# Designed miniproteins, single chains, continued (4), part 101

Each design is a single chain, and the fold is of that chain. pLDDT is the mean over its residues in the fold that is shown.

## One batch from the design tools (miniprotein)

Design m15724
Fold by ESMFold2-Fast:
Structure m15724 (fold): chain A 75 residues (1-75)
Amino acid sequence: AERVVELARRLAEAIEAGDEEAAREYLRRLLEELEKVLPKSVFASVAPAIALVAMVALLGEADPELIVELAREAA
């Protein structure tokens, strides 16, 4: 649970810094940890939502904090 929120925070920070490479790596790690800790049905709903928010936030159209909120709610 704590690791999921930590990875979501690092992803949000990478997006805020404009570091697309770091953001891509942290998104991958976050999704890997979510797959390990969530039931498959919950992961199937949460993973696309987090990925979409991360993409929209990278475009400057969403608050990266939404990623952390989604991770806390899922964990």
Scores: mean pLDDT 82

Design m15725
Fold by ESMFold2-Fast:
Structure m15725 (fold): chain A 108 residues (1-108)
Amino acid sequence: MYEENREELERLAKEVPVIAKETAKYLLENNLITEEQAEEIIKKGEEIGKEIREFIEKNPKVSREEALKAYREAAERMEEAVIEALNEEKKAEVEAAREELRRRLAAA
């Protein structure tokens, strides 16, 4: 029972960094984020994986509820990292458009 929950979390700790890299690559290849933002998503995935591994090391008897909570929290944290990156890119595009408009008006 506890062994199965621990094995599921060990898999999650390994899979989250991989999913983060694949997601960052997808977003970067589709020009939705910058290389710096992609690196931040990858780093977040690695941090989540490390925290899950540390939790397992400190808690050899993981309950089903704790395992499900860890899955939900990992998913929410990854989703937030992606949303933050996309929002920052949109903000940069708006600022660039405003600067170009200011430049054109000054030249008129």
Scores: mean pLDDT 79

Design m15726
Fold by ESMFold2-Fast:
Structure m15726 (fold): chain A 61 residues (1-61)
Amino acid sequence: MADKLAELDAEIERLVARARELVRQHKSADGTLPLDVVRELHRIGKRIQDLLDEREALEAA
């Protein structure tokens, strides 16, 4: 059975990679991101934070 912490780490890495790719694909010459991309980045950031909180709770148990 896979370690739950390893699964959380893998999911966090996938979300970070997705966020970085969105920035690379959509960043304007002036450094501005489209509003829909900014909203997606906020959703990804919230999901990463939730996974980090779950990871911390599992390590504390």
Scores: mean pLDDT 79

Design m15727
Fold by ESMFold2-Fast:
Parts: sequence; C-alpha cells; structure tokens
Structure m15727 (fold): chain A 64 residues (1-64)
Amino acid sequence: MAAEKKKKQLEGDILEAFAQMILYVSPNPEARKKAEEALRYAREGKLEEAKKYIAEAVKISKEY
C-alpha cells in the first residue's frame, strides 16, 4: 500500500508537470483543453486517463 502510494504520487507529479508544460507551450486551445483534463486526472491519480489526454493534447498540438 505505501509503495503504491509513492509510485502513484511520483507518476502523478510527472504527468501533472507534463500537462502544465503542454498548457504553457501549446498555442492550440483544443490541445490546452486536453492538457487541463490530463492535469485533473493526474491529480486524482487516474494515471492511464491522464496519459491518454496528454497523448491527445500532443497530437492536436502537432496540427497547430
């Protein structure tokens, strides 16, 4: 249990930082919206959902 909390906290922090980076760097409002959802899921510990939203935000950002 303690090890799982530590792992999820570290992964959540990393995903949260990634989502914030996308929000800062991306000029695309749709990508930023996806990054905001990723940030929310990362904070909730929903790591797989956060990863999927980050991937979507990155793909949208590539379209400009």
Scores: mean pLDDT 74

Design m15728
Fold by ESMFold2-Fast:
Structure m15728 (fold): chain A 70 residues (1-70)
Amino acid sequence: MEEVEKAIEKIKKLAEELSKKLPAEEAIKKLEEEYKKILEELAEQNLGDPGSVEKLKKELEEAKEYIKKS
């Protein structure tokens, strides 16, 4: 859980920073690339259970909506 919670925090912080610096399209692209790297790291650590992946995906979609509204 701790690594998944850190990943969620990273996604949220990245979305906030990207929304301030980049247009929405570019910010979303950067966020999605970082999300893929996070999933790869979790898979390498055997922490990619379905529940954790679903929670991360939900956080990513919420972060993308945040960027679109910013």
Scores: mean pLDDT 78

Design m15729
Fold by ESMFold2-Fast:
Structure m15729 (fold): chain A 74 residues (1-74)
Amino acid sequence: TAELVAAGRRLDELVAKYPEIGPVVKEALDRADSLPLDEVLAWLREKMKSLGVPDEVIDEVVEAVRRLLEALRA
């Protein structure tokens, strides 16, 4: 849907700007198949912090992933 396309595009923009985030975002999406949303987002946030990603970028990525996963689960 339009919501899925918008969320995916936002993630693509963030990954293009911060390539080190790409593999972590992919792993978070893979984990979402078996873990609750809040646990996936907490893992994603912690992993990005370990990579030295700025807090403001982490917040944007976590929100984009949240929107994408919520749209997929609707």
Scores: mean pLDDT 80

Design m15730
Fold by ESMFold2-Fast:
Formats: structure tokens, sequence, C-alpha cells
Structure m15730 (fold): chain A 55 residues (1-55)
């Protein structure tokens, strides 16, 4: 499970992608995973949670 700091990075990057493009792409997920050291699955799960919260 991501740390609080890792979750903040995911949240910021997801929010930026949504504001800029209207969606979070697979490329965004890969970059976040690289930056945080998390798996793609962990980043996607957190991104989905943020989507539900924002929408």
Amino acid sequence: MPTEEQRKIIEEKVEEALKEKGEVTSEDIREIAKETGLSLDEVRDEAVEIYIKKK
C-alpha cells in the first residue's frame, strides 16, 4: 500500500492530468509508478479512488 507521501504524489499528478487533458493516460500511470517506486496496479488503484472522489 502506498505511503502518505506517495499518495500525495499520485493525487497531484492525477489532478494535473485531469485538468490538462481531462483523463489520466497509461503513460501518466507509468511515470507516476517510476517516480514513486510503486507498481502500476497500485498507482491505478489510487488513481481510480481519486477519480471517484473528484467526480
Scores: mean pLDDT 77

Design m15731
Fold by ESMFold2-Fast:
Structure m15731 (fold): chain A 62 residues (1-62)
Amino acid sequence: LEEELQELIQEIGKALFRRGASIEEVQATVDRLREEARRAIAEGRGEEMKRRLEELLQQLKA
């Protein structure tokens, strides 16, 4: 699960960069999402966080 969330976060970062976000903006977003994912796992909400990240990635692909 943790590895899966990390992979999704990396893909989101790549998608943001491809859409024209700056390297600084991409890094800030990736860092924020990693912190949110860590907290979600600690709170037993890892699966919910995974769903949210998948939805965000889908939005960025559209």
Scores: mean pLDDT 82

Design m15732
Fold by ESMFold2-Fast:
Structure m15732 (fold): chain A 70 residues (1-70)
Amino acid sequence: KVIELLEKALEAIRAGDVETVRQYADELEKLGYTDVANMLRLAASYLEKGDFDLAERIVQAALEQARLEE
């Protein structure tokens, strides 16, 4: 579930959809994954500023972290 949400967030980053990334961050926080949710919020912030490369890299790092924990 966490990996699936992060993969969907990565797709939203690639689509430039800041609001959808924030929605996935909120869902992850509700599931108890506060650190990963904060990483998505940081990625959404960079995406909103037009820094697509940093936004994607942050979500990729969150995915790798989640895979190591699960």
Scores: mean pLDDT 82

Design m15733
Fold by ESMFold2-Fast:
Structure m15733 (fold): chain A 100 residues (1-100)
Amino acid sequence: MEERKEQLKRAIDRLEELAKKYNAPKEVMDLIEKARKAVEEGNLDEAEKYIREAGQKLVEFTGDEAAKLVESLPVEYQPAVLFIYKKYGLEAAKEFARVL
């Protein structure tokens, strides 16, 4: 039980860090707050549900941002930027695109 609570807290902290880094919409931040409150109240199953929902929405948001980034570039650079996104994430793809 203790280890599960600590794992969920670490997951929430990491998810909040990523959400802030990518300027995620309010709905993602609200789910993160609900997850944190559920952990504090001992509702670990509910916390896990909110973590999963927030993570899914963050992935959808960052995926949409990555698609917009790739589509904004000349076709010859699109495969390289997409490769960087898949291997190193959205920030690495944005930084790589800046030097093109």
Scores: mean pLDDT 78

Design m15734
Fold by ESMFold2-Fast:
Structure m15734 (fold): chain A 74 residues (1-74)
Amino acid sequence: SPEERERVLRELEELRFEATRALSAGDLETAEEQVRRMEELVRRHADLLSPEELARWRREIEGLRAAVREARAA
């Protein structure tokens, strides 16, 4: 439903914001947990997202995952 799609997109934005905040604060465990939640949300609700939305969120997740890996390596 459109309402379910909007809720999923809003939750993804909230998780992205929390992951970014945690990463900026050096809280890598929290950042990793938020990224994991984003991955699970996208996986569970893939059928609700357009191919373009799915590709965009996959890119966001990979970018955050890469940032966390880089921060852990430092």
Scores: mean pLDDT 87

Design m15735
Fold by ESMFold2-Fast:
Structure m15735 (fold): chain A 78 residues (1-78)
Amino acid sequence: MVEKLTEEALKHVREAAKAAEAGDSEKALEHLKKAEEIMKELGKLAKEGKASEEEAQEALAKVQEEILAHKEALEKAL
C-alpha cells in the first residue's frame, strides 16, 4: 500500500513539474493537489497503525525530495 501510494505521489509531482515547465500552471496545480492528498493519506495510514512510522516517513521524504528537485518550476505554478 505505502509503496503504491508513494509511486503515485511521485508520478503526480513529476507530471506537475512537466506541466509547470510547459507553462500550464493550472494543470501543474491539479497534479500537486493530488500529490498532497496522497501525502495526507500516507500520514493517516501511519497514525492508524496500518503502516510503520518509518515506512511512512521514508515515503514522505521521497515525495518531498522530488518536489525540491523541481522547486523552481513548481514555485512558478504555485
Scores: mean pLDDT 79

Design m15736
Fold by ESMFold2-Fast:
Structure m15736 (fold): chain A 60 residues (1-60)
Amino acid sequence: VTPEQVKAFRYAVELAEKAGLTDEQIAEVLRELGRYFREHPDATLEELIEKAKELIEKYK
């Protein structure tokens, strides 16, 4: 796990909490984001943040 991935996870949790997602919805966002990290190991921080926003909108 890279420092950029850790930063993206923290950002995703904070953003999801602010968006009013439940703990269960946040867990699903983090699960899918983790899968994305494994499938796209070269993804930039910006790409990871955009993916997190997309997933939050999906579960919102």
Scores: mean pLDDT 80

Design m15737
Fold by ESMFold2-Fast:
Structure m15737 (fold): chain A 111 residues (1-111)
Amino acid sequence: SEEEKKQKIITLLDKAAVYLNMALRLLEERPDVPKEVIINLVEKAISYLKEALKLAREMNLPEDVIKLIEEAIKYFEKALDAVKAGDYKTARENLLKAIELINEVKKKIES
């Protein structure tokens, strides 16, 4: 049903947020952790957002919602590049922006 598809998108956004929050904690608290661990967490978040984007497009959700998911993915990709470069400050800033966008998407879907 449309209700079930909407809930699936929310669940995927929540899963992305879990991996995002794990990556943020490691960037702030665990400089001893290999960057590959953080890379894997960010890649998992991107994967869930891409699945959410596919479902949003299939459901013909409003273009503004689709664009916000696309923008969140771009911020995660910028964060991934920053982690690979060892620029953890820039990575953190981009992940924080991505979480704001995920929260905005959830707000629009729930309204």
Scores: mean pLDDT 87

Design m15738
Fold by ESMFold2-Fast:
Structure m15738 (fold): chain A 98 residues (1-98)
Amino acid sequence: SAEERAVREIIEVARELAERVAPYLSPEVAREIEELIREAERRLREGKLTLEEAVATFDRIVDLIVREAGRLPPEQAEEAARLVVEAQARVAEIVAEA
C-alpha cells in the first residue's frame, strides 16, 4: 500500500540521516539512534509499524541529533542542522504522498 511504502521510505531516510551525522554523534547517542531504527525495522517486518509511529520515531531521532548539535563547534552544528532540515523535507514529502 501507499502507507506501507511511506513507512519503509521514512525509516530509510532515518537510517541515511543517522549515517550522515555519525561523525558528529557521541557513541551513546549513536547507540540510542541505532536502537530506535532497529526497533522500527523489527516492527516494520512484523507488519505493525504505522505511519504515525514511523514519523514519531523519525522525530525522536531528529530530537537526539539536535541536542547533540547544541554541543558541537558552530561549523559542525550548521552541517548537522542542514542534514536534519533536508531529511525533514524528504519525510514531509513522503507523508504528503501517502
Scores: mean pLDDT 89

Design m15739
Fold by ESMFold2-Fast:
Structure m15739 (fold): chain A 63 residues (1-63)
Amino acid sequence: SQQQLQDAVQKAKENVLANYKGDLSKVDPKLLHGLILLEAAKILGVKEKEIMDQGTEIVKQLL
């Protein structure tokens, strides 16, 4: 569902932020979006390509 994707993207953002010790200002936005999408796909147990369109829109809304 869209809610599950949104929750996964939020959790993915938290996990990625933790890896960068909270400093996202020096990370390329496209790379950051890709890392969050990859992490969200892992959380959901799906392929990144399956969530790329909807997940990209959610990531842009959160960043």
Scores: mean pLDDT 76

Design m15740
Fold by ESMFold2-Fast:
Formats: structure tokens, C-alpha cells, sequence
Structure m15740 (fold): chain A 88 residues (1-88)
């Protein structure tokens, strides 16, 4: 399953484009790494992802020790384990 991992940093337009492109490439889940992103930008990214049919989970920065930023291929079991350990 394709999963998009992002910290939501950069311009709103850049991050919205990233999410749209990931959805077009078959992404089913957005993992949004908690950190320096504003609440307004976070809410906008979550809303857009949900409109595109993506599930959204906020995750701790410790997730980045295990998966890179960007579009990642994970099994449903691998994703469930990561969300259990690092999901917020």
C-alpha cells in the first residue's frame, strides 16, 4: 500500500500539490509528522487529504528513524505496527 510521509513544512501550495500527486499515484494514507508546521497549515493539509480519500494520522518524529519522507510502499501489517508505536 502506498503511504505519503511528510512533515508538512514548506508553502501550503507545495504541500497540497505533494498530497494531490501522491493520491494520483495511489496513496491511501497520509502520515503527518508532528513538529514545526502551523495548526492552520496542518488543518488545511488534513482536509485536502480527506477530500482525496486518504486516511490521515499524525505521527511522532521517531517514525523517521524507520521510514523516509515521501511516497513509501508498506504492507497493511507494517503500517499498523508503525501506527501502534508512533501514532499520536
Amino acid sequence: MKVLVTNGLGTLDEQLELIRKAAEEGAKHLLLVKGAMTDEQRDALIEEAKKLGLKVTEVSPQLMDHVPFGLVELTEEELAELLEKYGL
Scores: mean pLDDT 83

Design m15741
Fold by ESMFold2-Fast:
Structure m15741 (fold): chain A 98 residues (1-98)
Amino acid sequence: SDSSRQRVIQTSRDMNRFTHQPINSDNIDQYIRTMGDGIAIARGGGQDDIADQTLDRFRDRMTQVFGPQTADQYTQQIRDIADRRIDDMRIGYQQIMS
């Protein structure tokens, strides 16, 4: 839908803001949370391919900054945040519809 498409575009724009600033230990937690929320929106909109491409780019960037082991840990944190967000949204919707 147009709404889901607009959310994917907005998510991409928000994540792109982090591509133009240095990533360090002070801002990584905010970046991970932003990415997790963004991936949840993209997956919720059926844009799994865009979500996966975005995660791959994040992992590559984090590998450059922190190394591959830490990059894999941060990427997994994003997946975990996104999964929890999707589950929370699903439960909330079911409660409203019941």
Scores: mean pLDDT 76

Design m15742
Fold by ESMFold2-Fast:
Structure m15742 (fold): chain A 99 residues (1-99)
Amino acid sequence: MEAGERAAEAANEAGREAMRGAGTGESAAAAGVAGIGGGTSALIGARSGRLKLGAEQAVTGARAAAEAAESGGGRDSPGVLRGREAAERAAEAAREAAE
């Protein structure tokens, strides 16, 4: 099943959308790093069989990305909203793999 890969993609997407919401500079960089970190953890979890841990890291990374974007771009920016939605998708994808 590819739910772990979907969780990783969702976390990476959250980071990219959060970066767009933050605009440029340190807030955008922090958002990207957080999202990519979460995605990487999710991928490692999926490949090593540690899916639950990977899912937690993906959600944590996506949320951190959204928070960083709020600092730079504003809480209601489309990027921040899409980042939060991607975090939810990451959690759901990991849950589906467990079922």
Scores: mean pLDDT 59

Design m15743
Fold by ESMFold2-Fast:
Structure m15743 (fold): chain A 55 residues (1-55)
Amino acid sequence: SAEELVRRLSSLPEELLPRVVEEARVLARAFGYPEVREGHIRLAITIVEIDLKAQ
């Protein structure tokens, strides 16, 4: 849900928000979508979260 995405975004450092946006665009392109969809944003957040925990 959009509420879930907003909550998860709010839990990330603000400096990582541009990275989430860029990852979402890369995912949309990789999956053949002309526009970024909610699912791409959710996946981008998950990727950034995993990367943070790995560091």
Scores: mean pLDDT 81

Design m15744
Fold by ESMFold2-Fast:
Structure m15744 (fold): chain A 65 residues (1-65)
Amino acid sequence: MVSLEVALKLEMIGAEFEGGRVEEREVDGKRVITLTGLSEEEAARYREAFAGFSEDTGWEFEVHL
């Protein structure tokens, strides 16, 4: 389950996650968002989008097939 803040940020990039799972955790005060169950094409797209978001928010993003 993800917080409202994370859900709103994901909506801003048009992420649907119909075929994937989203998880949120905190490690040493850093927010880590993990996506799993994505296709190769979806994973590549989201990795590119999240690179910019990591710089803006300070959050870490993990994307897995």
Scores: mean pLDDT 69

Design m15745
Fold by ESMFold2-Fast:
Order: C-alpha cells, then structure tokens, then sequence
Structure m15745 (fold): chain A 68 residues (1-68)
C-alpha cells in the first residue's frame, strides 16, 4: 500500500499528524492492513501526547489481531 508506506515515512520523519492521515487512508484502501495501521496510529497519538486516543486505537488493533 502506497499510503501505508507514506505513513511509515512520515513516522520516521516525526510528522505524526501526517502519518495518522496516511494510515487512515491505507485502512480505507486495504482493510487487511488495519491492525498494523491502527497500531501505528496509536503510536503517533502517544507521540503527540494524546494518550486517550492512543489507547483507543491500540485496543482496536488488538481486537482485530484476535480475529486473524
């Protein structure tokens, strides 16, 4: 997924808000990436200081991983 790759590049650059946008697009285009993308979104929210959203997205990722 091009959007997933761009999300990873944004994370590496410290562009956490941009990373979240790309990972959200990646999920819409390829739902098979959802668990991985949601974990990366959770990481980005923690880096931004949004612990509540980070916990929410991590919980969503873990739930999807149980059903794989």
Amino acid sequence: SENFQKGLEALAAGDYETAIEYFEKAIKEDPSLAAQALRNIAFAYRALGDDERAAEYLAKAKELEKQS
Scores: mean pLDDT 86

Design m15746
Fold by ESMFold2-Fast:
Structure m15746 (fold): chain A 71 residues (1-71)
Amino acid sequence: SEEEERKRYIKENLIPKLTPLQYQVLLLVQAGFSEEEIGRLLGISRATVRRYIDEILKTLGLKSVEELREL
């Protein structure tokens, strides 16, 4: 399907473009942690976590955190 092809493209071509810290934030989001919890775990502000999530979404061509969790 077009959705499965897009997910495959993202995993193979776009996820490798993330920085190590962005990739760590991605993994924590996929593990079900909130922005506040991620901030506490990484020692950064919730606003900084949201900025990284926005950058990840832009890099991966996704619209929402829900789409990010469904990868």
Scores: mean pLDDT 87

Design m15747
Fold by ESMFold2-Fast:
Structure m15747 (fold): chain A 75 residues (1-75)
Amino acid sequence: SMESLQHVADKMLQVKEEEIKNTIEKLRKELEAKLAQYSADKKKQTELENEYRNKVAELRKELDHFKRLIQESLA
C-alpha cells in the first residue's frame, strides 16, 4: 500500500525534529568542550555562549518554518 499524505508528513516532521535535536546536542557538546578549553578567557566564553544561543534560535526558526510548510502541504 502507498503511504497516505498524512503518514508521509508525520515521518518528515519526525526526521526534521530528530535532525534539529541532534544538531543542538552536537552544538551543546562543542560549546562545553570550548568553554573548558577557554576556562581562563571570560570574553571568549561569553562570545561562544552567544554564538550557541544564536545558532539554537536559528534552528528553532528553521523547525517552525518546516512545520508551516508541512501544514500548508496538508491544506
Scores: mean pLDDT 85

Design m15748
Fold by ESMFold2-Fast:
Structure m15748 (fold): chain A 67 residues (1-67)
Amino acid sequence: PSAPDPKEVARALGLMNFGIAKSAFPEDIEKIREEAERFVKLLSKVHSEETVREVEELLRERIEELE
């Protein structure tokens, strides 16, 4: 019943973006990384630095798992 936490929304959007990039470029880790970096830059315009940092770290860890 409470409004969704902006941090949780940002995290969910980040993971969705990562999933789309991974599906589009399943063996191109560099392209997946570029899409993640682009998303983080867009996120930084509307979310707090703390939220952006957490999402960036989450996406970095997910990308490292592809190596």
Scores: mean pLDDT 80

Design m15749
Fold by ESMFold2-Fast:
Structure m15749 (fold): chain A 96 residues (1-96)
Amino acid sequence: LKKLLDAINNGDIEEAEKLVEENPDDALGWNELGLYYLNKGDYDKAIEYYEKSISLLDPDSDLYAFTLGNLAAAYYLKGDDEKADKYQDESIKIAL
């Protein structure tokens, strides 16, 4: 995780993507790529990577709830308030 975060923070997205591809079952790695693209304003890529992260996670996990919250944020920023509210509500229910 630290190497992935260091690559993202340095703007080395090619290294970050390589690190995630080397560990494709690491849901946290996909989540961090989603967050990178969210911060760059590429909401479609952020959504794609968050959905990949969610697909690898146990629905009862903290990371699943956290990633749903990030997915909701991506939809809000994209202007899809209905999907944003849906994923935000799902995130809150799991975190309870």
Scores: mean pLDDT 79

Design m15750
Fold by ESMFold2-Fast:
Structure m15750 (fold): chain A 55 residues (1-55)
Amino acid sequence: ATPEQLEILRLTHRLVDAVDAGNLEEAEKILEEMKERFPEHKEAFDRLYQWLLEQ
């Protein structure tokens, strides 16, 4: 795995944990950090976040 892939995995794990804890303020901060750092994946991150909220 590349350093980029590892960082995306770490941020994704933190995002899932924040949503599971009901901490939507933290989840939104993590989502915005992910989209700022990896703009090529913005759509995928937005879709992931919506899916997590609907589960």
Scores: mean pLDDT 84

Design m15751
Fold by ESMFold2-Fast:
Structure m15751 (fold): chain A 72 residues (1-72)
Amino acid sequence: EPPDYDPSALDTEEGREALVEAFRELLSKYVSEEKAEELAELIRRALEAHAAGDEEAYKKALEELKKLVESL
């Protein structure tokens, strides 16, 4: 089961890293390890941009994530 989501945890680097690691583990059950790492990296970038308030970087990360998911 995926871990409980706490929005306030995303304000911390530790919380963002834990969420990214959980997604990597979950995704590795459905896609190749290489694809899971690529997806996790894009999720990390989106979370970092969101925490920084960088709307453009956040949108760019989501667009890249969407393209990668569509290629699965």
Scores: mean pLDDT 74

Design m15752
Fold by ESMFold2-Fast:
Structure m15752 (fold): chain A 69 residues (1-69)
Amino acid sequence: GLELLEEMAETKDSVTPEELERLIEQAPPHLRSIIRAVLNERKAQGRSPELTPEELRALVQAARDLEAM
């Protein structure tokens, strides 16, 4: 799950909603919740649903921090 997100952050210029959906399907429930929360916040702010590599790395880090708690 997290490893795939890191790989995409390193190899992709942007992550489409369809690519993110595939990652969500392979992710554990807590990571799926984090990704959905970020997408909901972006929608509320009127932002693009596409993630930059930097935003994807931030999601990976947030998920790791949550697991470390």
Scores: mean pLDDT 67

Design m15753
Fold by ESMFold2-Fast:
Structure m15753 (fold): chain A 80 residues (1-80)
Amino acid sequence: SEQDRIQQIRDTLVGLLSASTDEGDEESKKIVEQGLEQVDKAKTAEEAEAILDKTVAQVLKHASPALAALAQAVLDHLRG
């Protein structure tokens, strides 16, 4: 369902936030937190997917190598 897809996207962002534990990932943490706020306001799965894509693309610009690898895997899965 659409609600299940939005929840999966939210869970993915929570996973990225949990992975942003390195001191060098403070900017990535802020980006993911902003993405979570936007997903909480999303009305459709399409809106939530667009927010995830944008959030992950921004994380990739700032993330440590370990977080970047996880973020890239998320982006690859989302884009097919």
Scores: mean pLDDT 84

Design m15754
Fold by ESMFold2-Fast:
Structure m15754 (fold): chain A 62 residues (1-62)
Amino acid sequence: MREAAELAYEKGIEWGKENPNLSLEAALRQGEELGRELGGDPRLAGTAMVLGVQEAKRELAK
């Protein structure tokens, strides 16, 4: 559970930096899929990936 969410957050940061126009809906979907694949909580992993993308966008705004 925790590992899937942590990985999703890290992947969200990477993906957000590569794709500044990435929709948060797309991030949520990818995080949910990652959570399912890793046997974690899909909703938690989806939320973590969205937070990662948002963090990447904040960092780009510096």
Scores: mean pLDDT 79

Design m15755
Fold by ESMFold2-Fast:
Structure m15755 (fold): chain A 118 residues (1-118)
Amino acid sequence: SPLLEAVLAVFDETTAEVAAVFDRIAAKLSPEQQAALAAVKDTTLARLDQLRRHFAARLPGLSPEEFLALVRAAFEALLREVESQLREAGIPEEAIAALVRELRAVFEATLARLEAVL
């Protein structure tokens, strides 16, 4: 399906942008904090891959509005999960705030790209 291919391409872009956000924030941290952040990055990217597969499976059964609502809710839940994991990992609050802000911008851009192809 051309629609499914377009939607998957958007999520592939999102995964790359999320990885880049973690790498930019890591560059400003100590080696110990970089290792802790890398573990959260790996968990986040694995979770995005799970969501990508879930969204691909749900796409044929949903209206564009229902699909966008599903994706938005999943991204908000993921942001809360990531923020919690970063705090537990001992990442500094300034770095957590910067990372959450940049990830939220990536997710809002993803939703806009999805709306354009749906």
Scores: mean pLDDT 92

Design m15756
Fold by ESMFold2-Fast:
Structure m15756 (fold): chain A 60 residues (1-60)
Amino acid sequence: MVTIEIKTGNLSSAIAAALEIIGELPEAEVKIDGNVVTVVAPDDPELIKKLEELRERYNR
């Protein structure tokens, strides 16, 4: 399992990021704390790459 934290600009952005992750990676566990989304997913290089791309997109 890999854990990635995505810091967004606000709660609405965090919710948007979480929904995008759930839609793309339904096996991932997602938690929201304020403007931060914590994702726990299988240790798969393709999934990690997708999560890192999402992290870059939503990072403020």
Scores: mean pLDDT 78

Design m15757
Fold by ESMFold2-Fast:
Structure m15757 (fold): chain A 61 residues (1-61)
Amino acid sequence: MSREELLELSARVSTLPPEEALTLVRHELAGQSQAQIAAALGVSPATVRRRLARARAALGL
């Protein structure tokens, strides 16, 4: 992935609530699975899915 694509996505993500932004960045940019993110953040996979859904909705995705 190019630095330009990463910076553009990061700029848009920075407008989100911090926990939703962090979850989206881990999934979309770092390629982490929902299970890996859940383990890293100490939450359930269902919580990760909800955060991803809210982040995508907020970005108009």
Scores: mean pLDDT 74

Design m15758
Fold by ESMFold2-Fast:
Structure m15758 (fold): chain A 81 residues (1-81)
Amino acid sequence: MLSAQQLVDLNNAIMQYDTLTVAQAADIINQFPLDTSVRNAIIAALNQFSGNMTAQQVIDVVNQFASSDALGQAQAQMGAS
């Protein structure tokens, strides 16, 4: 599962885009030092999409691989002004 820090870093990278292709989303995921099983699971989930994805759709996929605690911590950190 993703840590809160990994989730923040991934969300920040993805939010640079309004829309991205599945290939671009996978490239972003591959740039991060994630466990191979987690990385492969995220990429497999992304490959269920065809064409362009919104940043929110990619974020929603990534968030599925975080614990509720890690997601809450990441959301609090990203929501801080």
Scores: mean pLDDT 79

Design m15759
Fold by ESMFold2-Fast:
Structure m15759 (fold): chain A 81 residues (1-81)
Amino acid sequence: ADEEALKYFLEGARAFTEGRYEEAAEYFRKAAELSTDPLLKKAAELAAKAAEAAAEGDIEKARELAGEAQRLVGEYLEKKA
């Protein structure tokens, strides 16, 4: 489950960097849905909100949420390693 959730999270991150914010939000929501780990789930939820904020043009909010999501997914990866 978390392996597949992480795969969707990475697809969302790629879509986000390509400016495909609506698609990124869908991938991140799917990652959150599939996540069983609370750190990965929270990271995906925040990443989805960041993508939604970016789609609306709220760059400051998108930055804050994306920063938190990156921190949480980093903690998840450290715990798994």
Scores: mean pLDDT 85

Design m15760
Fold by ESMFold2-Fast:
Structure m15760 (fold): chain A 60 residues (1-60)
Amino acid sequence: SDEEVAALVARWEAAVRAKDRAAVAAADAELAALPDGDRLEALRRRQEVQDARAAAEAAA
């Protein structure tokens, strides 16, 4: 569901920002277990977060 996708992406982003490798791995495993449609949407949103973080780091 959209809510589950949003919660998982938010949890993944928080783990990445915290540099918590175990939490990132756990979020990646949950993402891989999602139904195809939800998984593709989660990957798309994750890429948007990564792009935004990379742009912010480059601007700092």
Scores: mean pLDDT 80

